# Designed miniproteins, single chains, continued (3): the designs that were tried, part 4

Each design is a single chain, and the fold is of that chain. pLDDT is the mean over its residues in the fold that is shown.

## One batch from the design tools (miniprotein)

Design m8113
Fold by ESMFold2-Fast:
Structure m8113 (fold): chain A 74 residues (1-74)
Amino acid sequence: GPLQSSSEETKRDLREAFKEFDKDGNGYLSAAELRHVMTVLAKGQKPSDEFVDMMIREGDIDGDGQVNYEEWTS
């Protein structure tokens, strides 16, 4: 199911998971990596494509198709 809306705790969990997938430590994740992290955090529940798209749009401040998860989860 979708993540619960305790905004800071949810963002903290997302940031930690994103950091594990950010091998270069540059603070960015691709859309595919974001989808993978969401699946891991949902304990194998596949999130909806619409939900993931909304998160990417919210976090893609630069419009480059990459999400700066440190700023997005702050």
Scores: mean pLDDT 65

Design m8115
Fold by ESMFold2-Fast:
Structure m8115 (fold): chain A 89 residues (1-89)
Amino acid sequence: AGEEKAEQAIEEARKLVEDAVEAYKTGSPVDAALKLGEALKRIDQLAEEVAKEYPENAERVRKFAEDLKKEIGPLYRKAEGEAVRILAD
């Protein structure tokens, strides 16, 4: 149960990131920034929920969340910068 919930949370987080990356690749940095920001928030929420309900999986899910945030952080900052420039036009 706990491992299954941890894997479900990991898959949900991956899907959110994949959707955001696809938005960036299709030339929609405003959508990408919004989706990446929401993904970062949801990743932390998912990790905390799993850690509370299944403490034995806390380290795994929190480590995954930190690694994923490190991976997508630069893309989020880039997309946010481009979104600000587009909206300021």
Scores: mean pLDDT 79

Design m8117
Fold by ESMFold2-Fast:
Structure m8117 (fold): chain A 55 residues (1-55)
Amino acid sequence: MIPIVVFHPRSPEEVQRLLAVVEEYRARKAAKGGVVTPEDLQEFAERVRQIEAEA
């Protein structure tokens, strides 16, 4: 019943990069009329993972 933790302890640099990725993803989704493809989700997840690994 407890939801998965979405906020992991991060450095300020990682947070800034994550916010940039989130905004890019939102803009891309909006440009597609709100349609999200599996590729979009995979790219988003991969970029988040890369940023977390670099932190």
Scores: mean pLDDT 68

Design m8118
Fold by ESMFold2-Fast:
Structure m8118 (fold): chain A 66 residues (1-66)
Amino acid sequence: SLEEEIKKLIEELLKLAKEDPRISPEQQEQIEKDAEELLSIFSSLSKELQEKVLEHLKGLVKKMKE
């Protein structure tokens, strides 16, 4: 499901943010807060917006690994 996919992507994003020395503690805290907010509203988004959000997050995760 899209909800399972977003949860996994956010877990991966948070792990990458914590392990990335380029990301400050302040930025890590903001990312965690934004992730919690996104998860709370994700099920209320349209399917089209859910798919768009997943695509953007996948791109961000890929970029962070480079």
Scores: mean pLDDT 80

Design m8119
Fold by ESMFold2-Fast:
Structure m8119 (fold): chain A 112 residues (1-112)
Amino acid sequence: SPEARVERIRAGVIEYLRDHELSADVAESIKNAMLHAMSLLEDPKKAAEYLIRFEEEIIEVLKEKNAPKEVIEAFEKLREELKRALEEDASMEEIRKLVEKGFEEIIELLKK
């Protein structure tokens, strides 16, 4: 089912991040995983709720691993933007643009 598939995507990414450092390539893969999960959910509210939970779990792992504060803050900013999108009944396209822009900022931080 789509719901089971998106949960496996989230769980797999979180387990990977516990054992591996967050590189620019890994961040690109997470972005693509999130965009794929959105396509499976097909509902903007469900997509936003899923992505907010996914972001929360990524932030927890990054804090446990003492990742750079600026990287954690970039994920927290994206989570806040997704929460506003959920409250404002944003479209799937608007949510997609937030994910793409947020990860562009995260990837740039990881390349430096």
Scores: mean pLDDT 90

Design m8120
Fold by ESMFold2-Fast:
Structure m8120 (fold): chain A 71 residues (1-71)
Amino acid sequence: MEEGIKALNAKDYESAAKAFEEALKKEESAFIQTALGLAYKQLGKDEKAKEYLEKALALDPNNSDARELLA
């Protein structure tokens, strides 16, 4: 998870997506799913971005970051 956050802050969205996918295998988290959605959206992988953002909203319907990224 720390690796994913570091990559996200550095705008290395490919490394961020890989790190957050590994984190999701260990725990299901609205935060990690939102971060994956952001990373995939920046990579132009809109279908994957939408999938993770919808999963984030299923876990936390009031997640403003996920809602903003889906708009």
Scores: mean pLDDT 79

Design m8121
Fold by ESMFold2-Fast:
Structure m8121 (fold): chain A 74 residues (1-74)
Amino acid sequence: SMLEELKKEIEELAKKAIEAIENRDSKTFHETVVKIGELIEKAKKELSEEELKEFLEFYRKQMDKVSEVLEKAK
């Protein structure tokens, strides 16, 4: 389904963001943040209201992981 594809894409982007933080690769981190924003806009257009809520809850959990790694890197 589109929901499962978008969940997989956000998980892969979150992993890439974490790897960029760990490698101190600011360019890759910035590019990944832009792609995450584009994916959210795609989700808003492609998903139903119910699916979008589920996607945004999953997205929040993925971003919490990124934020935890970023906070520890300071």
Scores: mean pLDDT 86

Design m8122
Fold by ESMFold2-Fast:
Order: C-alpha cells, then sequence, then structure tokens
Structure m8122 (fold): chain A 61 residues (1-61)
C-alpha cells in the first residue's frame, strides 16, 4: 500500500541520514533515491510525499 511504501521510505531515509557524513551528502543521496523512484514509475504524488519526508529529515540535521 502507499502507507507501507511511505513508512519504508521514511525508515530508509532516516537510516541514510544517520550514516551520512553531512547534511549535504544526505540531500544528494536523497535526490538520487527520489530520481530512481520516479524512473521505476512511482506515482508523482507519492514521490512528492517522499521528497517532503527527506526535506523534513534534512531540516533536523
Amino acid sequence: SDEEILASAKKLLEDLAKKSPSKEAFERWAQQLVAYMRSQGLPEALVEQIEAIAKEIAAKM
């Protein structure tokens, strides 16, 4: 479901943030992940929600 995809993406992004040497490195990796998700055919509305989650995580770094 969309909720399960969002929960999984949030967990992955939080783990990436913890492993990232900087906020800038995390933001670059998050952008690559989002681009990959678009290339795999994820609905744009869902991709936008994942981007918002990544932005919120980055803002707390």
Scores: mean pLDDT 83

Design m8123
Fold by ESMFold2-Fast:
Structure m8123 (fold): chain A 84 residues (1-84)
Amino acid sequence: HMKKIKDKEIREYLDKLVEDYKSGKLTVVPDPSAEERVKLAEEHLKIFPDDERAWLALIEAYLRLGEVDKALEVYEKFKKIYPE
């Protein structure tokens, strides 16, 4: 199983994404189409709660909506589920 490698790569990507947002390096322009992506990712995770790619998609969708607090909440939940 490639979980260790994928989890590390995903964590590094998410850590950088969150840090870039907090430091102001990321300019987030709200995208209303991301609202549908949030709903799809949430429904997928209800069925497959251990799908790392779906967690990533949900975090990105919240950031695209400008819902930074929700994105951070999902990211912290992701880290608890996949503690390296």
Scores: mean pLDDT 67

Design m8124
Fold by ESMFold2-Fast:
Structure m8124 (fold): chain A 67 residues (1-67)
Amino acid sequence: NSEYVAKLFAETTSKKIEEALKKGNKEEAKKIAKDGIESLREAQKVGALSEEDAEKAIKEIEETYKK
């Protein structure tokens, strides 16, 4: 289930971003967010994730990074 995989990835990535932000390490948080988003976009391009599932996961990561 691509939806489940995308959601789990976004949740795990978001937790890592939150931990980095809590430590005041904005640069690390930005790198985690960027790498996660790129992985999701690549998976969508090769057909491993639907566009909808990838977009939802990317949005969750971006919103977590935005404070």
Scores: mean pLDDT 83

Design m8125
Fold by ESMFold2-Fast:
Parts: structure tokens; sequence; C-alpha cells
Structure m8125 (fold): chain A 92 residues (1-92)
């Protein structure tokens, strides 16, 4: 199974944020974002939800804050991440 994965990297309100976009078999996309603070994660959540993301889960692990979202398509996920001020890169 060839998993199509993109990396997310950038800043939200001056705070570094990282994540991934994974294309699912049905053409939808799963987006996971990691932030060092809850405030930065909340800002990302608001921006992605405004762009049509479905929030699946949020959790804290070892001082990191994580949110997972679903989008109807990979294209919408990439556009939403870019609209949120994040850089989207395909692994080389």
Amino acid sequence: MDLEVYRIEGEVNGVPVKGTIVKLDDGSALVSVVAPTQEALDAVIERLKAAGAELISTFEEAGKYVATFRFDSLEKAIEAAKAAGLKVEKPG
C-alpha cells in the first residue's frame, strides 16, 4: 500500500508547529498537527475548522499538544494548511 504523506511545518503566532497530511484510500485526507503549547494548537484548530476540517481528536503527550483532523480531499487539506500559514512539503 503506497501511503501518500506530506509534511507540515511553520509558525502560528510565532510558535513552531509541525505535522503531517496523509491521503486515505477513499481520497480524503487525515491531518495531524503538533504544537508545544495549547494556545498555538487552539489557534491551528480554529484556522483548520474554518477551512472545513472535521476535528477527530486532541491529546497532550509529554508536554506536546496534538490535534487530528479529517478533510474530504487531499487538495482541501493542503489548501487549508497553507491558509493557516503552514508550509506543506512532499518528502523527497
Scores: mean pLDDT 82

Design m8126
Fold by ESMFold2-Fast:
Structure m8126 (fold): chain A 66 residues (1-66)
Amino acid sequence: MEEELQKIKEEVRKRLKELGFSDEEADRYADIIVENIEKLIKEGKITPEQAREAVKKVLDEMKKRL
């Protein structure tokens, strides 16, 4: 579980940087997103796989609006 959360954090950070966010902004937003995902996984509301798909969808939607 912790290993998958770390991979999600790295993926989110990389994607945010690709979308034009600064390193500092990407780190800050990635931390917030991963903390929220970890809480949802611990509550049994989503799986790590569902979290990764949701993050990809949100980032793709953000890219379309830029």
Scores: mean pLDDT 74

Design m8127
Fold by ESMFold2-Fast:
Structure m8127 (fold): chain A 72 residues (1-72)
Amino acid sequence: MADELLALPEEEARKLAEELVKNSTDQQRVDIASAYGEAVFRRRMAERPPSSQEEADELALEATKAANEILK
């Protein structure tokens, strides 16, 4: 799932993840949010590879926030 979301443009990936969360069970919602967060993290890594642990931690926080937003 994360690889499929990564293959889509950022906006399309977000819309797909939101739609999947809306139509899924509670367990599937967590799995989808996790996959979307991973896709966000990998996209940011590809665009701007972190040069330090601090930068990597910032990307991880961005991915976590993105996953939490689609769970609402």
Scores: mean pLDDT 77

Design m8128
Fold by ESMFold2-Fast:
Order: sequence, then structure tokens, then C-alpha cells
Structure m8128 (fold): chain A 80 residues (1-80)
Amino acid sequence: HLEEAAEAARAGDVERAAELLSRAALEGERAGDLGRSAGAGVALVALGAGLAAGLGREGAAEMAARGAEAGIAAARGEKR
């Protein structure tokens, strides 16, 4: 789930965060929840970009957490 992915990322568990984000993206796509799928995809890209930029595990996890939180907000705020 996307909320679980954000929590794992905040805890610095990059591997679990990536696994949960991948599951959230696939589940969102299968359910037609484009906001959740897009949010999970952005968080995965942020994680990869952080690692590639040399931010290290902690920095990459922080970027992933922010991306996941934005995805959660977008999914909840869709009908605002």
C-alpha cells in the first residue's frame, strides 16, 4: 500500500519502500486508480534519482517518502 511505502521510506528501509511502491503502482493500474498509480511511480522515480544523485540511502528514502505522501494527497484530494 502507498501509506505503508511512505512509512518504510521514512524508516530508511529503501528495499521495502521500493517493493511496496511497485505493488501500489500495479494495484492502482489494475484498479484504474491513476492517481495512486502515478503517485507510486513518481515515488519510485524519486528514489532512483536520489540514489543516482549520490544522496545515499537516507536521502533517497526521504525523496521516496515525499513522493509517496504527494501521491496519497493527490488520491485523497481528487474530488476536492
Scores: mean pLDDT 66

Design m8130
Fold by ESMFold2-Fast:
Structure m8130 (fold): chain A 110 residues (1-110)
Amino acid sequence: SLLEKGRQALKEKKYDEAIKYFEQAIKENPNSAEAWLNLAAAYYMKGDFDKAIEYLQKAIDIDPNNADAWIGLGEVYYLKGEKEKAIEWYQKALDIDPNNKKALLNLYRV
């Protein structure tokens, strides 16, 4: 699938190729929260935090119960130095999945 090709490109650090695959996946299914989440991850790896936030918010708009999208939003805000916003978004992820190890670890590191 296009999502699998994009994820493979991310593993190989081919971020521009990953972006192209995820953009094609979104064109085929614009309501795929997973595709938007993966696109955000590619921009995050390139250091484009504003685009990462934009696409994470798109994933959340489609599926507000996707804890990984809220965690991603927290991680981007933490790297931008906005620790209070990072805490809010990690807390949103924990409201959805109280035992989410990634959200708990990130929250306790802030």
Scores: mean pLDDT 90

Design m8131
Fold by ESMFold2-Fast:
Structure m8131 (fold): chain A 66 residues (1-66)
Amino acid sequence: MSHIKMTSGMMLAIAAQVSADLGDREAARESIEAAREIAEELEKEGDLEGAELVRKYAERAEEALR
């Protein structure tokens, strides 16, 4: 069910953002990678909108690491 995957991906991306804000760059990168894997699964299942949303949140977390 793609909705649960999308929610999980978004939660991982949010967790990555929080980890980045706390200075835990390693935990943030791991969570970003996991969120991107979920986005890839969503895209493979045809949920392009969900995949884009998860990637957008993951990108924001990456920006916090820059």
Scores: mean pLDDT 81

Design m8132
Fold by ESMFold2-Fast:
Structure m8132 (fold): chain A 64 residues (1-64)
Amino acid sequence: GAAAEAGAAAGEAGGRAGVRALAQGDYSKMTDLLRAGADAARAAGNEAAARGSERGFQMAKHAG
């Protein structure tokens, strides 16, 4: 449905932006983008994507 499609698009955009930030060595920007992606996915009712994004930014936060 439209909500699931919007959630997937938001997750993809956030993921691409996060990868770009990581390539630039900007860990704080990457963690912010992953957190924003998790919030967007959760709002769209996509808890699995939200959990994945949260795990990603926690790992990046502890690695940086």
Scores: mean pLDDT 66

Design m8133
Fold by ESMFold2-Fast:
Formats: C-alpha cells, sequence, structure tokens
Structure m8133 (fold): chain A 78 residues (1-78)
C-alpha cells in the first residue's frame, strides 16, 4: 500500500462528501481535517491506496468528481 497526503480547496463540499468519493475508489481514509487558509476552505487528507494508484490519478479523480482545486498530492514513504 501507498500513503498519500492530499490538500484540496473545495468550497461548499463537506468532509462526508470527500470521504464518500475516496471510499468509492477503494481508498482508506486515515485522516481528514478542514482548515481555513486565507478565507478558503481547504481539506487535508491522508489516504492509503493500492500500489497501482498514482498521485496524478488521485488529482484527476478529485478534480473530476468534486469539482475541487487540488493544491497538492504527495506520496508518503512507509
Amino acid sequence: MKRFAIRVEAPGVSEEEIRKVLETLGLEVKSLRTEMVDGKKVFIIEVDAPEEITAEMLKHILESELGAKVLSVEEIPL
């Protein structure tokens, strides 16, 4: 398994909606928190994913499914 740290700007989206999208993709949500950065709602997420999943795939899916702006996706070495 790979671990990813993700930061997403998604005004009007809830933590539950983000979790649902990630879980539908077969990802395990390890942590999910919301921060306000310069008045913008930013979600900070850690997920465990199968080895086949790439940072680029996660970015594309989050942008497509949530209409969100993906600020960063970083693979965390285990």
Scores: mean pLDDT 80

Design m8134
Fold by ESMFold2-Fast:
Structure m8134 (fold): chain A 57 residues (1-57)
Amino acid sequence: HMKLDTSLSPAFVDALHAREVRSVERDVKEGKITPEEAARILAELDAQRAQLVAASA
């Protein structure tokens, strides 16, 4: 659960997800992580977002 200074609304969750995706894409472009590693991270982020949406429905 939220421990401090965090408000999780659907819009906020979506914004966080978009920010994380952009960060991962940047890291791949800069060669900091492999495309395989990025695919795993993106899949995990998608699964986490899906869980949050399901829990709020």
Scores: mean pLDDT 73

Design m8135
Fold by ESMFold2-Fast:
Structure m8135 (fold): chain A 55 residues (1-55)
Amino acid sequence: DEAIKELEELAEEAIKQGLNRGLIEKYTNIMKEMIESGKVKPDFAIEAFRNLFGL
């Protein structure tokens, strides 16, 4: 899934910037589950992740 790949790339970027790894991994997993289950649109999940971590 292209959206899941984009989310994982954003997570790696946030970790490289020195943001909290545990929080990034936790929220990445939550967003991946929401995308995979269809509970949220991929674009919305990616935008929420960016806003949460200031990316």
Scores: mean pLDDT 80

Design m8136
Fold by ESMFold2-Fast:
Structure m8136 (fold): chain A 74 residues (1-74)
Amino acid sequence: IEKKEKEVLELAKEANLPEEAIELAKKAFEYLKEGDFESALKAAEEAVKKASETSKEVAERIGKIFINALNEAA
């Protein structure tokens, strides 16, 4: 999970995503670590939506990394 969180945050930095998208991604991984999968998914969806305003390609990559993290945690 931490490795995937780091990967998402590095992608967000490289793509110059807005701070709101970065904070939503951090929040999603925080919920995932706590086992709150419903809140994690909601926060991740909000992060992907916000990221897509800057880059749909980066948003798609972030979404895939998060789904992999969710499957690993479940």
Scores: mean pLDDT 78

Design m8137
Fold by ESMFold2-Fast:
Structure m8137 (fold): chain A 117 residues (1-117)
Amino acid sequence: SIKLTGSGGGTFEEGDSVTLSFKISGDVKNIISVSWFRQAPGEPLRLVAEITIGGYVSYAPEVEGRFTISYDKEKKTAYLEMRDLRREDTAVYYGQAISGSLPPSVATGEGVEVTVV
């Protein structure tokens, strides 16, 4: 019932800035958190950034200070602003949203490919 549509992927140069987004659609009320995960070549899937409705924000240590997560409730769109891209940022990026139902409903979008050359 919930769908996440990602955008902003592509091939970028080291030092570039890009903003990834995912739009949440379907029967979606009371989003309690939005997150970005990534899977780099040869690495496990890992959490990159998270924002909760209570205002908690967290970043993986390797992106802290370079990446900024935000959520626009009116547009139902989550953003990941990625500054000062590095080759190690090359990964498939996945958006995830959690609704405040019981049990919580979890939706994960299709991957957005980012390549840094």
Scores: mean pLDDT 86

Design m8138
Fold by ESMFold2-Fast:
Structure m8138 (fold): chain A 92 residues (1-92)
Amino acid sequence: KVLLRMTVTDDNGVVKEVEVVVDESETVEEAVRKALEKLGYDPEKVEILSSSVDPNMKLSELKLGEEFRVELRAVKAGKEYRLKGVVKVLEG
């Protein structure tokens, strides 16, 4: 199990933080989708526009304390948002 903290900033400058527990066998993309789902976004409508790490990389390949950045397009309540995310590995 891996504990991740994601800090998300939207187009209006609103900052939200969420923690998610995932399996180390899951990909970076899967972890990001789960974090956004906890923030109320539709996990099936998440698009990764850019990432500082390979989205298909397994979380087991990330080091404790490692941070990565993502730019995302996501949908919440039928509205599309452009988001900037910073994800940190807290526990592995």
Scores: mean pLDDT 84

Design m8139
Fold by ESMFold2-Fast:
Structure m8139 (fold): chain A 86 residues (1-86)
Amino acid sequence: MSVEEVKKEAEELYKKGEELYKKGEKEKDAELFKEAAKLFEEAAKLYELLVERLPESEERKEAEKKAKEAKEKAEEARKKAEELEK
């Protein structure tokens, strides 16, 4: 995949993760939070791939920030799922 294709795929996975996270909050469903976490983790991996493929630049710095945000969202979603399973 090109850098542009990887970026678009990462953005799409992140958006799907947000949609499932929102649904998980509304339905109080641990499985929806687990699926959201997986999507955020996949988005983070793709943003990390962008960091590896991009030269030192503002674009690379933004990809690093997005990877961190996606990882934090994955951890948040996983924590929400665990709280519902208690």
Scores: mean pLDDT 84

Design m8140
Fold by ESMFold2-Fast:
Structure m8140 (fold): chain A 61 residues (1-61)
Amino acid sequence: SERLRELILRLIALELRKIGLELERERAKAEGDEEKVAKIEEEIKKLDEEIEKLEEEIAAL
């Protein structure tokens, strides 16, 4: 299914983006930048919500 393929590729892209954000968060923590850590954690939370919705779409196929 083309739809399933598109959803899986999107899921992979979101998971890779999350890894990048987690690395940025660890760097910000090492620098003691609490405001940047909070901002990145908010972005990760939003990304987790997007991943969950996408996983629900895949499960519904």
Scores: mean pLDDT 89

Design m8141
Fold by ESMFold2-Fast:
Structure m8141 (fold): chain A 68 residues (1-68)
Amino acid sequence: SAAAEEAARYTALGAYYLSQRKYDEAIAAFQKALELDPTNLRARAGLAEAKYAKANPDAPLRPVPAPA
């Protein structure tokens, strides 16, 4: 669906902001993805990671496992 595709774009944008240590922007992007598609597991995981990173700014970002 168009909403799921838009949610995927916001999920990618959130991951990009997270890689740039722009935690508030990452949180906003993942929240927008979940507003569009609340079943998007990657956006749910990304939101949790972004909130964790914001609370722990001196910690390294969690390694994204290589795709199997």
Scores: mean pLDDT 80

Design m8142
Fold by ESMFold2-Fast:
Structure m8142 (fold): chain A 97 residues (1-97)
Amino acid sequence: MKELEEKAKKLKKELEEAEKKGAPKEELVRLHIELGKVYDELGRYEEAAKAYEKAIELDPENATAWLNLGQTYRELGREEESARYFAKGWELLEKSA
């Protein structure tokens, strides 16, 4: 969908500007997760995975990023990685409850 491609382009520009301005880690994590979600919706799973991996590099305790990465790896047919990422995401959610 053209709107999703344009949304991905906007999020990339927002990320570039946020990084340039030294935005808070929480904002960078959010932008990476949003970009990953847009790539997932586009079926661009390798790009989605890279976006979620960057979010995890910035915040390894972000359960949403781990769960979304697990879902993306399942779409890629990488079942062992998917299972590990889901396990980590659920573990983090249990600790936050």
Scores: mean pLDDT 86

Design m8143
Fold by ESMFold2-Fast:
Structure m8143 (fold): chain A 85 residues (1-85)
Amino acid sequence: KKIEEKIKQLKEIIEKNPNDAYAYTSLGNAYYEMGDYEKAVEYYEKAIKLDPNNAFAYWNLGKVYEKMGDKEKAEEYRKKAEELF
């Protein structure tokens, strides 16, 4: 399972570099691709906490909330991403 292999590698990166916002964003992406939207939100929120100007993490949070049926949060995060581009 290729996504599970990627998740394992990204978790190893975070073990060595706990402040790697890119690795957290990539973990969010991997969980989103697996359909684990709750985990995707968790890791994107960690990425944003480390890098509040991460437009891609906000954009992807909007996509996750849209998949979860939360249209209001999806719109909020899309607008936030647009402000940062």
Scores: mean pLDDT 82

Design m8144
Fold by ESMFold2-Fast:
Order: structure tokens, then C-alpha cells, then sequence
Structure m8144 (fold): chain A 102 residues (1-102)
């Protein structure tokens, strides 16, 4: 089955660097491509950053996201979503979340 994991620290000191790694595995061999999207939301639900990568025929994928000089406003829920497609149809989806406090 399609699996997503999002790894990184639960806390970062103000002024530090936050690195989050999204790993996608178990991509169906029938899939034409996988779209991996990392969405950053602050504690107020505002989208701070969105990163997308399209991988044709990938068995696995890794997306690294880095925020430098983090502030308390960077506290929030980080979501990585993977969507696998075949013939333009969504065949599998998975997501993982990580809450980070600054």
C-alpha cells in the first residue's frame, strides 16, 4: 500500500533551522506518476509554503523541506501528501502530518 512518512523535530528553538523529510514508499507499479506535495500551515491555518514534485514511475520518493531562522509564527502542522495516478485517475493517496513547535 502507498505509505507516507514525515520526519523531523517536534520542537525547534527560535532562530534555528527546521528540516522536514517526506518519504513516499509502496507506490503501485501500475502508476504512471506520483505527485508529492508538502504544505506548511501556521497555527492560524494560513498556508506558509507549498512544494510539489511530480515523479514518473517512481517506486519511492523523498522531498526535503527546510525553513531557516524559524520564528514562533512557524509553529503549526506540516502535511505531506502523495497521490499516485494511472491514466489520469487517482489510484492511491496517503498523507502524514507533523506538528512542530518553535
Amino acid sequence: ALTVTLSGPATVAPGGTLTLTCTVSGVPTSADYVEVTLTLKDSKGKVLKKFSKKLPGAESATVTFTIENVQPSDTGTYVCTAKAYKDGKLVATASAEKTVTV
Scores: mean pLDDT 79

Design m8145
Fold by ESMFold2-Fast:
Structure m8145 (fold): chain A 74 residues (1-74)
Amino acid sequence: SREELLKEMEAAVYAIALATDLVIAKRTGLVSPETLEKLERLLDEAFKAVQEGNVEEAKKIYDEARKLLDEAMK
């Protein structure tokens, strides 16, 4: 349905934002390999949330990833 597609698109915004932030983090070299591995797992979980149309879960994953990035880039 169009409603399901709209939810997938909304969830995808968070997954795309996380993917973009992760590319930037890799370029800076400021984030440890351990933290990068955690972020890659969160990105995989975000794409699963997209497939499920779970906007709330995608946002939660993005918020968790942003917290890790902000801590690593101090």
Scores: mean pLDDT 85

Design m8146
Fold by ESMFold2-Fast:
Structure m8146 (fold): chain A 80 residues (1-80)
Amino acid sequence: MLEELRKAFDELMSKLDENSQKQVRNTRDMLLGLIERTKDLAIAQSVLETVRTLLADESLSDLEVVFKLNEKYVEALRRA
């Protein structure tokens, strides 16, 4: 699970500009830290599904990708 999630984030980041990559990396690290602390696989699965959805959506700007991941982080914090 966590390894699949890390790979999905790496793939997503490879498609973004340098500034957006930095922002996504920060959000990734915070999400991974939350999952490791809580041991909540439901949060991990939900984040993985969000990253896969963002990877599939060619219409989204880099900033919209960053914004949607930040929204997911806030959602994960409220459920943890």
Scores: mean pLDDT 82

Design m8147
Fold by ESMFold2-Fast:
Structure m8147 (fold): chain A 84 residues (1-84)
Amino acid sequence: MEELIKKAIENAKKQGREDLAKLAVALYESAREFGDEELLKTAQEAIKALSKGDVDRAGELISDALRRATPEQQEAVRRRYGEL
C-alpha cells in the first residue's frame, strides 16, 4: 500500500488533484481506525485508481465513500486531511 500511496500522490500532483490523494489517504486511515471493511476497500480502490492516473474514477470512489460514511468517520477524515 505504501508504494501505491506514493504513486497516487505523484500522479495526482501532476494533474493538479493533490486534494484527491490526501482525501483517499485520509479515508484509508479513517477506515482502518473504525474497522470499516467496505470503506477500507473503497479507499484502497481509490488509491489504486490514482496510482494509475485515473483521477475521475478516484473522485467517484471518494464521493461514494463519503456519502456512506458516518458523521464520526467524516470527522476523522476531516481531521486526518488537515494533518496531511
Scores: mean pLDDT 82

